# Designs tried in a protein design run: designed miniproteins, single chains, continued (3). Part 52

Each design is a single chain, and the fold is of that chain. pLDDT is the mean over its residues in the fold that is shown.

## One batch from the design tools (miniprotein)

Design m9794
Fold by ESMFold2-Fast:
Structure m9794 (fold): chain A 98 residues (1-98)
Amino acid sequence: NPLIVEIGKITQEGLENGDIVGAYLKMAKLFEEAGKLDLAELFRRYAELLRKLDELLANNADPEEIERVREELSEVHTKIVNSILDEMNETLEKLKNS
């Protein structure tokens, strides 16, 4: 899948340059262009939560507020993983029946 290869490159670039928020936004755009609108929204939400976490940490915000954002990040991450697994399972079933 060309999308998975491109996502891998974007992820590697983000890790190398430290622009993790930018990497998630680039992945969201690729999913949107591929018609995967729900995945695109989840990746954008994750990027916005990462940005908020960075801001809270930089401003030494209340630990409870930081924990709430971390819990939201974990929830969105779980939704991303489940969405990807559902897409992979549907693709595998189509391949078995074709």
Scores: mean pLDDT 80

Design m9795
Fold by ESMFold2-Fast:
Structure m9795 (fold): chain A 92 residues (1-92)
Amino acid sequence: MAAAADLIKSGTALLKNNQYAAAISNFTQAIALLSAADPASPLLALAFNNLGVAYLNLNNYAKAIASFNKALAINPSNAAATANLATAKANA
């Protein structure tokens, strides 16, 4: 849990600094850890949403859509993921 949470924290900081490729690496590692340990984790939903945001900023709409759909599969009431998914689909 701590390692995955630390990766999400670091990835979020990278995302704020517009370091999208590095953020993707951190979120991808966190997703691998959380998918194995707790596939229903709120942290896993957060990691997928933030991964989608990184892809959205890189104009990779297909990967952004896939990431937001995975976040919503875990937390269907995530308003941020729903809004981000709509944005990605509008630009695809």
Scores: mean pLDDT 87

Design m9796
Fold by ESMFold2-Fast:
Structure m9796 (fold): chain A 87 residues (1-87)
Amino acid sequence: MKVRIETHVLGAGETLTRTFTADSKKKTQVKVDVDVVVERDGEYLSESIKEPVADWKLPDPTITVVVKSSPDAKETTVILKTTETTL
């Protein structure tokens, strides 16, 4: 099992795109946990999306994470935790 954590800070109207692919030869599963914290007009909103999963058995074993910061959001912080496991 391999775990990687990455943090991205987006300004107003910016878009983050990250793609993760499971390895069909190694028969891996990739799981991505996404935490998003948005600052808008002095308010902090926190959202957490857990367990989007791609495994090697899927025809397209790819997870694409797209986070779009609102034009009115002062700052959007995105934390991606990726777990890769051999099945």
Scores: mean pLDDT 71

Design m9797
Fold by ESMFold2-Fast:
Structure m9797 (fold): chain A 73 residues (1-73)
Amino acid sequence: DELKKRYEEVEKRVRSLLKEAGLTDEQIDEVLARADASIEEIRDYLLSLGVPEEKAREIAMELGTLKLLRDAL
């Protein structure tokens, strides 16, 4: 439904942002699997992959939204 559709839209956007940052599909799946982790852990992982800090924070916030949507499904 609409909630699931919104989840898929946000997930697609997150995947697109990560792909643009140069991450592989495997690395993107690792990031999505860490959606249950703290913002700090997600940020540190993204920084370790060469994502700039400002982008890492933006992506971590989007993952927070994705987690809320997933938990509501």
Scores: mean pLDDT 78

Design m9798
Fold by ESMFold2-Fast:
Structure m9798 (fold): chain A 72 residues (1-72)
Amino acid sequence: MDELAREISRAAAEAKAALEAGDFAAAQKHIDRLLELSRRAEEEGDLALAGLARQEAKILTDQMRAKQAALA
């Protein structure tokens, strides 16, 4: 459980760093990783951790769309 939570935190941090750098391809990879980690947490019965990872992925996806719109 602690390791999975740490992986989720790292993926979220890496997605944020990619967004700050304007690397939307890297940001999407880290968001996809968060969704994968959410599914794994759900399969392991950790619904709270799965929800946290899904919420982080949604926030990051919304931030990415906003940044892309600002560049258009």
Scores: mean pLDDT 85

Design m9799
Fold by ESMFold2-Fast:
Structure m9799 (fold): chain A 100 residues (1-100)
Amino acid sequence: KEEIEKLLEEAIETFEKLAELISKRDPETAKKIRELIEKAKEYLKKEDFESALKVLQEILGLIDEWKEKKGATKEESELYRKALELTSEIKELLDREKEK
């Protein structure tokens, strides 16, 4: 679905921006996030939206744990919130597609 693809692309872009910010304080965590971003991109190219969503949720979990341990800047927290909202919206749309 075109709508799901656009939201996945926007979520990936948001995570890329967040990884760039995190890399300034924690290059190792940023590298792990980028590896997961590449995995999500591969699933998106295959139109495996369910697997792409699962990878985005994994990135959210990793960042949430990192924020708890390291603390987050205001900009990092704002991007995380946007990524969380986008990922939630993608999940809702995918769940509706399965229902129909």
Scores: mean pLDDT 83

Design m9800
Fold by ESMFold2-Fast:
Structure m9800 (fold): chain A 76 residues (1-76)
Amino acid sequence: MIKYEFTITSDKLKDYTFREVFGPLVEAGGRILSVEQVDDKTLKIVAEFPSDEAAEEAKRRLEERTGAKVELKKID
């Protein structure tokens, strides 16, 4: 498993359900390690994925379901 950081930015962050935010990550094979709310519009999630392709798929699905800006960063 490879660690990735997802930075999710949206004016509607408080209106998203658990399934809308975490569903895309889990469905793509992700294991959530930590969740940090940086501010009222920014959420950081660290998750492990089996491949870069799985992490990119999670990012795409998350963007599609929420309309949020999602930044993906690979971490050690």
Scores: mean pLDDT 84

Design m9801
Fold by ESMFold2-Fast:
Structure m9801 (fold): chain A 65 residues (1-65)
Amino acid sequence: SEEELAEEIRKILAEANPKFKNLNLESALAILKALKEDPEKTKELLKLHGISDETIDKILELVAK
């Protein structure tokens, strides 16, 4: 489900940056939607929050499934 995928993405983001530990499900779903609609712009935003290219690429591969 999209909720399960959003929670998985939230966990990956929280490991990379502890600030994402407080991310609610609605915000995680919004990130998932942004990754599907504009992956390049969303990748740049995640990099501004200290998420590595390798971590973002793993998230994008999960979204593509």
Scores: mean pLDDT 82

Design m9802
Fold by ESMFold2-Fast:
Structure m9802 (fold): chain A 94 residues (1-94)
Amino acid sequence: SAELAALYGERGMLKFNLGDYEGAVSDYSEAIEILESKKSEISGADGLLARLYYLRGRAKEQLNDKEGAISDYKKALELDPDFDEARDELERVT
């Protein structure tokens, strides 16, 4: 459900702000899975997914998972080609 995905995304952001990067990745991954499984039923799913991939990429960088971060930033740009923040992060890490 979109509501459950939003709650995981919000909790992930709170964990990120507290320095719990592993917990943030876990929560963003749950939100992504929910939205991907319901993509056809959720209006604006691509924009929400792009943001979640971007946020998970940032958390992965804090964990020194550079390859995972690059993959997530690329996925965010694939879903939203105008996502300037994801483009800037991808250029910075490559």
Scores: mean pLDDT 88

Design m9803
Fold by ESMFold2-Fast:
Structure m9803 (fold): chain A 67 residues (1-67)
Amino acid sequence: SMKERQLVVIDTATALRLTGVDIDLDLGLLTPEQAEAEKRAIEEDRIRRVAEIRGMTPEELARLLAA
């Protein structure tokens, strides 16, 4: 479905962003603390985007993922 395609695109983009943080950390462009903060921000952005596609609030999705 089109929604399934959108979810795959989001997951692919998220994986690329997370890889970029790991590369920057390896190159010494980020501290470990900065890398962890950036990864948290990327995952929070992913949750917001996935929630929009699923027709739920980010808070509802976060609760489902925590269960």
Scores: mean pLDDT 86

Design m9804
Fold by ESMFold2-Fast:
Structure m9804 (fold): chain A 76 residues (1-76)
Amino acid sequence: MDAEELEKAREKALEDAKELVKNREKVLAQEKYTGTEHAKEQAALAEKIMNTDEEEELEKLIEELYKKREEVAALK
């Protein structure tokens, strides 16, 4: 991944992180998401994505973010 690809990946990951926050509020309203642990994990991942400039680390964080997104979706 070059610098432009890295920046594009970061922007997409941050946008996806914002969607996770919105989806968290929706899922919490459904009463089946007790969510404090998942919410903290998502916030920590978003912070790491915003603050990392290491290509390899960013890729791992993005993968972990999508894994958490799947976990939240499965909590229906």
Scores: mean pLDDT 64

Design m9805
Fold by ESMFold2-Fast:
Structure m9805 (fold): chain A 68 residues (1-68)
Amino acid sequence: IDAMIAAITARLLAEGRPEDAAQVAGEIRSNPESAREGLARLQASVDALTELRSERQRELVELVRAMA
């Protein structure tokens, strides 16, 4: 879980959200069991978003080809 906390925190810091990064890290440390469950759900959501992104990009390429 520590590696996942570091990854999420680094991403939030890169997005300019240091207060959110500190709060997320604090909550995960306070409730590690709930945090593990939350991280599993978050990973599933990221995977679903990545698949949607790939589909949308393919759709855009086909649209551009049809207009050319």
Scores: mean pLDDT 64

Design m9806
Fold by ESMFold2-Fast:
Structure m9806 (fold): chain A 84 residues (1-84)
Amino acid sequence: PVSEEEIKKKEKELLEKYNSPVVAALLKLYRTGDPEYFARLAELLGKFSPEEARNIDTLEKRRAFFERIEEPARELEREAAAKA
């Protein structure tokens, strides 16, 4: 079994890289306890610059961010469901 501490370490690394409360909320939303899922989520977030992710504080920027990640996020969910 994967330790809770190891999962928290990966979350902390992503939070430090992007430094955004919106990213923190997304990590909670898509948290499945699967460490492999965090690696794929980090790759998805890598499409955004850390500066762009940090500046997602307005409603318009938040909406654009969610729209851009929604399709890849659905694909990740579909793959996770197929593996169960």
Scores: mean pLDDT 56

Design m9807
Fold by ESMFold2-Fast:
Structure m9807 (fold): chain A 72 residues (1-72)
Amino acid sequence: SIDDRIDRLRRQLRRDPNDVDTLMDLAGLYVQQGRYGDAINYLRQGQSIDPDSFGIQSSLDMAQQRQRQQQQ
């Protein structure tokens, strides 16, 4: 299930908190669940590690836009 995948990625992140790929994968699963606040938290962690990543910035912009749409 998606929850099992999230649990596995969270365990991987505990072992390697600077793994940007794991942070991005985890954020993507939270986006699939419509949990944009959780996705944004992981994307911001990734951005602090790799501040010049266009991919992270693009994903943040999308997740923030979708979160705003949910609040309307």
Scores: mean pLDDT 88

Design m9808
Fold by ESMFold2-Fast:
Structure m9808 (fold): chain A 104 residues (1-104)
Amino acid sequence: MKDFDEASQNAFRAAFLSAILNTFKKRGVLTDDEIKKLEDEIKKNYDKAKSLLPSVKKAKEEVKTKSERLFVLITTDMLYWAAKYLGDEELAKEMEKLSEEIEK
């Protein structure tokens, strides 16, 4: 589960920073330099989480409790939202399918 924990942390950071960037861009409070730094940080976290995607799929098969299943589901949803923000339609669709399988 160490790889899953790393995947989860990076997925959460990518999704959270994406939400922050979207909100602050709408408010017009960020400089172009600040926007670029946040976009670079989002991409770094996203690329790391995506590289660890096999650990997320493995965690789905290994979860025994409702809380563990919920954590895998939330991680999958964070990857979905980060993928949508970055325009990675293929990963977004894959995460949507994985989320549906976890919820069943």
Scores: mean pLDDT 82

Design m9809
Fold by ESMFold2-Fast:
Structure m9809 (fold): chain A 68 residues (1-68)
Amino acid sequence: MEELKKEILELAEKTIKIASKKKGLSEEQRDELIKRVKESLEKYLSTASEEERLFVKALVEQELKKEE
């Protein structure tokens, strides 16, 4: 459970970093976006079921593959 939550947060951060660089966002805008998304996602995942966590992981992995 804790490992899955950690993996999702790491994938989300990586996805935002790649997407932000492609869109020409400043480092300040990128870091603020990462902070906000990670805080919201961590709060959600802390109360989410295992099925919901697996679903979110699949979505983030799909987005990361599109950005790479």
Scores: mean pLDDT 77

Design m9810
Fold by ESMFold2-Fast:
Structure m9810 (fold): chain A 86 residues (1-86)
Amino acid sequence: AILSVKLTLEELPDGKVKVTESGTAAEPAPILVVLYDVDSGKILKERYFEEAKQATVTVVVPKGHTIGGFVADLKSGETRSLTLET
């Protein structure tokens, strides 16, 4: 696959978690990156990168949520997603 997505988790004080999503394309492309709460369907962060080979976004949420990461290469139409329990 020419598009990949990764989610990483860092535990923070006060029962919070930092979730980082990284999308990587084979070539520079317009990339849409979304972090969402799987249980509620709520979008937590959405960012558009006009031309990027790697695009990274970060959100801080309370621990105990399942977080989904979605990335789209808007030039190729390829999408990738994965989930992470916090």
Scores: mean pLDDT 85

Design m9811
Fold by ESMFold2-Fast:
Structure m9811 (fold): chain A 68 residues (1-68)
Amino acid sequence: MNIAELQIEAIESIINGDTEKALEYIDKIAEKVTDEDERIGIGLNLASVAIEVGNEEVKKKALDLTTK
């Protein structure tokens, strides 16, 4: 699965309320994306989706992508 596919799957999991799968895809993104700017962009985008659906746990995990 490429980075774009992982982002789509993460977003779908967040929207569908599948917190466990969303966190799993975020972890895969964190391991696969080595470029800091790209990781920050993805983290902010996923955090925005999590905020929209009110998922604080996924929001926190997505924001962790922006810090390391």
Scores: mean pLDDT 83

Design m9812
Fold by ESMFold2-Fast:
Formats: structure tokens, C-alpha cells, sequence
Structure m9812 (fold): chain A 81 residues (1-81)
């Protein structure tokens, strides 16, 4: 899955605002880790969408953002270590 495709799926589940935030995180992961960053972002988005699909729109947005942010942070720490 490409970064753009993952971002569109986030917008469908939550909001364009959250999708833009997530896209920024995906680009940062790509800059830090290249292909590995894209893979981590894809995995985080897939997990986030699965969890969010059971929630209200408002709760879905927050849950998805938390999952993506957590995965991005873990990846960045692993890169710096």
C-alpha cells in the first residue's frame, strides 16, 4: 500500500484533518527509515483502521491517531538507538 492510499483510508474512517496529520507522520518515517518506514506506517494504519471501525467517528479519530503516533515514535527511537 502506498502512503497516499493509506492516507485516503484514514480520511474515510475519521477526517481529512487526521489524514493530513497521519500523512506527515508517514513522510517523516519514510525520511528516517526509507522502505522500512513505509512498511511501519502501513502496518500502523491497518491496525488503526481495524480498531477504529468499531468506534464512533470521534473516538475512531483519536484511537487511530494514537496508534499511528505510537508506532512512529517507536520506529524513530529504534533508528536513533
Amino acid sequence: MKLEEATEKIAEVSSPELAELARGMGLQLRDLLGEKGEEIFKEAVEKGIKEASKLSKEEAGRKLLEIVHRKAGEAALAYES
Scores: mean pLDDT 73

Design m9813
Fold by ESMFold2-Fast:
Structure m9813 (fold): chain A 99 residues (1-99)
Amino acid sequence: SHMDELKRKLEEIERKAREARVAELRTQYDFLQFILDHLRDKNAPNKEQIQQVLDELIELAKRANDQKAIEFLESLKKYDNIDEIEQRLAEARAQLAAA
């Protein structure tokens, strides 16, 4: 049936859109986890040390021409301490579980 084919096509489009959102959220989760793992090697990381890690990752993202990664990493520069980044990781994990 033509109607059944149209319904299947819409379901496929919606599924692919969901997969793209999940992939983006997972990339953000991986960045946050990497930042936290790197900062754990530093005893009581301060804002300057957090921003140094972010600047290094932004430089790598610029070399890869990944605009979405640049925008995400720059958004993290507003955080003052590691606990705020851990909270952001928890939020990303919840969003992944809900997607």
Scores: mean pLDDT 78

Design m9814
Fold by ESMFold2-Fast:
Structure m9814 (fold): chain A 74 residues (1-74)
Amino acid sequence: SLREEFEKLAEEYKELMEKLGSKYGEEAKQKAIETAENAIKELERMVDEGKLSLEQAIALLRKEIEELKKELEE
């Protein structure tokens, strides 16, 4: 389902943000985790309020994940 896809991508996004932040120390790691969690909560809120479709939220997470993967592979 689209909801299961969103939840899977949200978890992947958090893990990638944590990995990237971890390169810059413990404070940067914690800040990256907090930023990722806040972004996911905002997307879920917008979907719940009908301001954003679930498909649009998934597309936004996929774009962020691809950029983070590129940063981590270089």
Scores: mean pLDDT 86

Design m9815
Fold by ESMFold2-Fast:
Structure m9815 (fold): chain A 82 residues (1-82)
Amino acid sequence: MKAEEELKRLLEELTKRAKELLKPLAEEKGWSEEKLEERARAIAETALKIRAIGLIIDEELGLKAEGVTEGERLLAEEIRKK
């Protein structure tokens, strides 16, 4: 798979899971479906960034990261450049 395609799939999958997790809170707070989607996407993006930062730290310490996807590696490279 292309790394950029895998990153998009991971983001979409995590966004869906975050939406399911946040549905009870959205109902309690009266969030619209659009607001729920925005919040879920923000959580998914943050989770991916945390994983990518962990990979960068592991590389700098000379540790082997296990279970890392091509998409997570692509995101780590983008963070490292900025």
Scores: mean pLDDT 73

Design m9816
Fold by ESMFold2-Fast:
Structure m9816 (fold): chain A 93 residues (1-93)
Amino acid sequence: KAEEARDTFLDALYNSPLTDEQKKAIVKALNELDRSLPDEERAEQIARKLAEILGIPYDKVLEVARKALEEAKDVPEQYRDDYIVGKIIKELV
């Protein structure tokens, strides 16, 4: 499951039509997450950051992020953020 979450993130990041600047911004955003926050609040923070980077409305990104969080309940906490980001990219890009 951890490997699957990481693979989802890497596949989405490298196989999506994202600019190099967007890819770097996404990695930076993940590193800047407050990992002490509950999963729901971190999903909101991820959605806000990715909405800005991708130029997609926050509400649309938040909907996908929350759905991805529900799918990721069985994923170890340290890989959930990667999974959520991967699913946002895969579904919206």
Scores: mean pLDDT 80

Design m9817
Fold by ESMFold2-Fast:
Structure m9817 (fold): chain A 99 residues (1-99)
Amino acid sequence: SREEELRRRIERLEEEYRAAHPEAEEEAVLALAAGRALEEGADEELIIRLLAERLGRPLAEAIVAAARGTLEMRRTGEESPETERLAERVLRALEEARA
């Protein structure tokens, strides 16, 4: 299925980005993997659902928003506020999920 194929693709991308950036935080690695999947034409909602299985929906949405911002930055060459605010969004999502 497309879901199974995308899950495996994201796992491979996560491994590749972790190897390239061993010092990066998990959320940053997942945002890079999600951004690459988006560039390859993967459905945004499907990426959110797959990440939500592991992290819950608030974190998955925050990661995909950061990925979208990074993708837009690469497209336009301009800095994206989403990548700079990923830590804030992740923290808020965690607080909302735990409250």
Scores: mean pLDDT 72

Design m9818
Fold by ESMFold2-Fast:
Structure m9818 (fold): chain A 73 residues (1-73)
Amino acid sequence: SELEEAAEAAARALGGVALNRARDGGLPEARVHVKSPGIEGTAVARGGERARAVVKVKDVEVELELSWEELLA
């Protein structure tokens, strides 16, 4: 549940950055700080057709691979 909530928070935070990236012609890398009650970390997205996000929860890093369609939803 915590990992699922962290993934959802990261995807939602990166969604806004991904929209700006798509609109403005793309960024080489997007970084977003995620702050939520009980969940804090940094999400980093890189890639062409897909974005990869790394969210740190406590001492564990969780790597997620997200499609642009999922981020833009």
Scores: mean pLDDT 58

Design m9819
Fold by ESMFold2-Fast:
Structure m9819 (fold): chain A 58 residues (1-58)
Amino acid sequence: HMETRVVTPEEAEALLPKAVPSFRDQIEAAVRRARELGRPVTLTIKDGKIVGAGLLPA
């Protein structure tokens, strides 16, 4: 079961402990870039774990 959640970079950072280890570096990089750009992060969640992150366009 997959769901998508739009959050602030700060909230995404707080949720990093729920990230799947194999995707953690990619998720951390996306969150850091979103924070730098001041943009929301789109998190992809599967079975209560974060499996992906992306930036919303301006």
Scores: mean pLDDT 77

Design m9820
Fold by ESMFold2-Fast:
Structure m9820 (fold): chain A 73 residues (1-73)
Amino acid sequence: ALSAEQKERGRAVLEENFELARAEILAAGERAREVGERLLELLEAGRPNVPPEFHAAYDELLARFRAFVDSLP
């Protein structure tokens, strides 16, 4: 089982990775949708590699990220 400190670090890393993905999309300008769709596919494919303790948090972050990508022109 993960320690409380490891759980906090894991959650912070997940949140940071989703924020970095969002920043990359925003930095892509006219390619924002293309980059967003690619990053969404990678994040969805990565879910099995996420520890079970973080699945709920990952699913919530992924849903928010999908909504963001869907809002792009």
Scores: mean pLDDT 81

Design m9821
Fold by ESMFold2-Fast:
Structure m9821 (fold): chain A 71 residues (1-71)
Amino acid sequence: MVAELAAKDLSKMSRAELIAALRQLKAATKVPSVKATIDNAIAAAEAGRVSDAALAAVVRQLIAQIQKLQS
C-alpha cells in the first residue's frame, strides 16, 4: 500500500526493495505520465545508471505525488 511505503525509512531500503516499491507505486496509480516516470526510474535502476540515494529520492517524490492525487 502507498501509505505503508510512506511510513517506511527509504534510506534503509536495498536497491531491490526500492525497485519493488516503484513497481508497487505503478500498480497504485492510474495516471499515465506517473506510470511512465516510474518505468523510466525502474529502467535506470536496473541498468545501474542511478545511485541508491537518488533512487530513494525518486521513490519519496512519487509517493508524495501519488498521495496528493489520491486525495
Scores: mean pLDDT 77

Design m9822
Fold by ESMFold2-Fast:
Structure m9822 (fold): chain A 79 residues (1-79)
Amino acid sequence: SASSEEARKLIKEAKKLLEEIKTMIKNKSPKSVIMSKVKKLVGILQKAAKIAIQNKDQKTLEEIKKLGKELQELIEEIR
């Protein structure tokens, strides 16, 4: 029984981790380290999405989609 408040906390955590990943890419950190952070972010977004779907929270789902697209673009840059 995860709340919409828990989903918002996960989104805030995801945004911080996305900024960390951007900084790591800019600093040319090892790809393995970047991918470890990417996997963590994907897990956070998946958890937030499940909560948002259960709560029919369209606003949070749109934020998750936006973060997922941004992450996908970052992954493409390091391939």
Scores: mean pLDDT 85

Design m9823
Fold by ESMFold2-Fast:
Parts: sequence; C-alpha cells; structure tokens
Structure m9823 (fold): chain A 74 residues (1-74)
Amino acid sequence: SPAEAWLATLERLLARVEAEMAANGGRLSPDMAATLETVIETARSRLPGLSPEQAARVEALLARLEALLARGRA
C-alpha cells in the first residue's frame, strides 16, 4: 500500500540520519536537517488519513526523527 511504502521510506530515513550523526560527531548537515523538517511536516499532515495502527507506527518514527533533529542541531 502507499502507506506501507511511505513507512518503509521513513524507516530508511531514520537509519540514514543515525548513520550520518554517527559519522559526524552527533551533528546533522543543514541539508539533512532541512530534509528531516520537510519529511516530519509531510508525515504529520498525513496522519488523519491513516488507520490507527499505521498512525501509531508513524508517530513512533516521527518521535525518533524529531529527537534526532533536536540532538543533531545542538
């Protein structure tokens, strides 16, 4: 489904962000931070259209991405 493909995309982005932070002393590049902000905003806008189970999975991934974004900008 489009939602499952999108969840897979969010999971891949999470892995890429974690890898970049590990390689870059815990910091995010401006480009990656901007990408994360756009993805988080887009994901939140789509939550009302998801099943409760899908919404819960997206919210868990968003919480992790938002924590990484905050940490990577420190």
Scores: mean pLDDT 82

Design m9824
Fold by ESMFold2-Fast:
Structure m9824 (fold): chain A 91 residues (1-91)
Amino acid sequence: KELYLEEAKVIQKEIEELIKRAEDLANDPSLTPEQKAEARRIAEELKEMLERLKKVIDDPNATEEQILNEVFVARVGVLLAKRRLDEIEAA
């Protein structure tokens, strides 16, 4: 359980960094309204994912399986969010 909680805290920091990146892009005056809307959507999705992850970290009744599941979901979400943000920056 402790090892999985450490991994969850690492991914939490990655999500927080991506939220900031997405919010910065959402406010970038050089981007189109559509790109800004997508960046805002990514930021909100990441915030929801972060809240779910924090919930299992803070729950003393959370099983190792529940923590691992949320960490796995968060890792996939981070990978997809990075790709989407890179696409916005490349356009």
Scores: mean pLDDT 84

Design m9825
Fold by ESMFold2-Fast:
Structure m9825 (fold): chain A 67 residues (1-67)
Amino acid sequence: SAADLAARYAARAAELAPGGEAAAVASMTHAKNGDGEGAQAAAREVLALSAEAGPAVDAATVYGASA
């Protein structure tokens, strides 16, 4: 489910970039509530953190939760 994907992503973001948890959780919450625009905005923040931490946080996981 989208919630399961978002939870996995949030856990990995927490390991690699402390502070990324809030953006990952926000993306999950927006996706669960059907707020695609909010989910995309939060996913963009997580993607920026992923770029800084390296490829260890999968951007596709966040987008998968939003789709």
Scores: mean pLDDT 56

Design m9826
Fold by ESMFold2-Fast:
Structure m9826 (fold): chain A 75 residues (1-75)
Amino acid sequence: VPPELQALADLIARAQAGDEAALEALTALLEPEPEEREEDRARVREMLARYPGDALAFDTEIGVEVLRRAVKRVT
């Protein structure tokens, strides 16, 4: 498994556990501009709440969205 995916899974798990720093890190991966981060932080909370413990981190809406953004940044 690529190290980026392992780090993503860790951040998602920590954010689901209530770690605000992990939530902010995930939101920053989705939206690098701080000005729009507040709206995306609300979306991140929503996505995490839908899959509290059933889905694999990579199968969550937020996991897929972050991976798409990371791929764009590498390209």
Scores: mean pLDDT 63

Design m9827
Fold by ESMFold2-Fast:
Structure m9827 (fold): chain A 64 residues (1-64)
Amino acid sequence: SKERIEELLRRAAESLGKSVEQVKESLRQIAALEGAGRRTAIEMFAKESGLSVEEVEELVEAVK
């Protein structure tokens, strides 16, 4: 849902010390990647933000 995406973006922004708009831009860059590169970027973002891989995948789909 929209509310879930907004909460996940807020949590990622707080963990990374970035604005929500900067987080969205990073996620759009990940969305532009393909194959192993996209998977690695998602895993790294999850580790840095404290989100699960599945939560990061939800965010990447939402910012397309």
Scores: mean pLDDT 86

Design m9828
Fold by ESMFold2-Fast:
Structure m9828 (fold): chain A 87 residues (1-87)
Amino acid sequence: SMEEQLKHLERVKAELEKVLATLSDAGRTTVIRIALADLERFFADDPELLALVREARARSETLSAAEQEALLLELFDRIIAVLREKV
């Protein structure tokens, strides 16, 4: 269900935040890039969410590791907000 998908995204966000806190800057950048690529694939058939993910990926290329982390977590919040409007 959409509600279960929302709870899954909230859990993934919380777990990513914990994992990222334990990593070096290089490790954080690598994990964030993988997460953004996975989100792009996951939302490939949703034009609104795909646009949000692609915008975040483009912005991430010029940011520090800490700014990339903040951007990824903000992206999760934006995706969750969009999906909640559809429930």
Scores: mean pLDDT 85

Design m9829
Fold by ESMFold2-Fast:
Structure m9829 (fold): chain A 61 residues (1-61)
Amino acid sequence: SLEEIAENAAQMIIDLDLTDEATIRSLFEKLQIPKEAYPLIAEILKKQGHEDLAEKVLSLV
């Protein structure tokens, strides 16, 4: 589901300590994350206190 994709992607960003927009974009392209999941990934990151990462994900839309 889209929610499961978003949750897994958000967790991967946190676990791998990805902080830069280019690396996050590259990961999403490699994993073929649908763009429809990006707002959900950003929401999950924001709820977990990673507002800076959420903004970077939203900039990729």
Scores: mean pLDDT 85

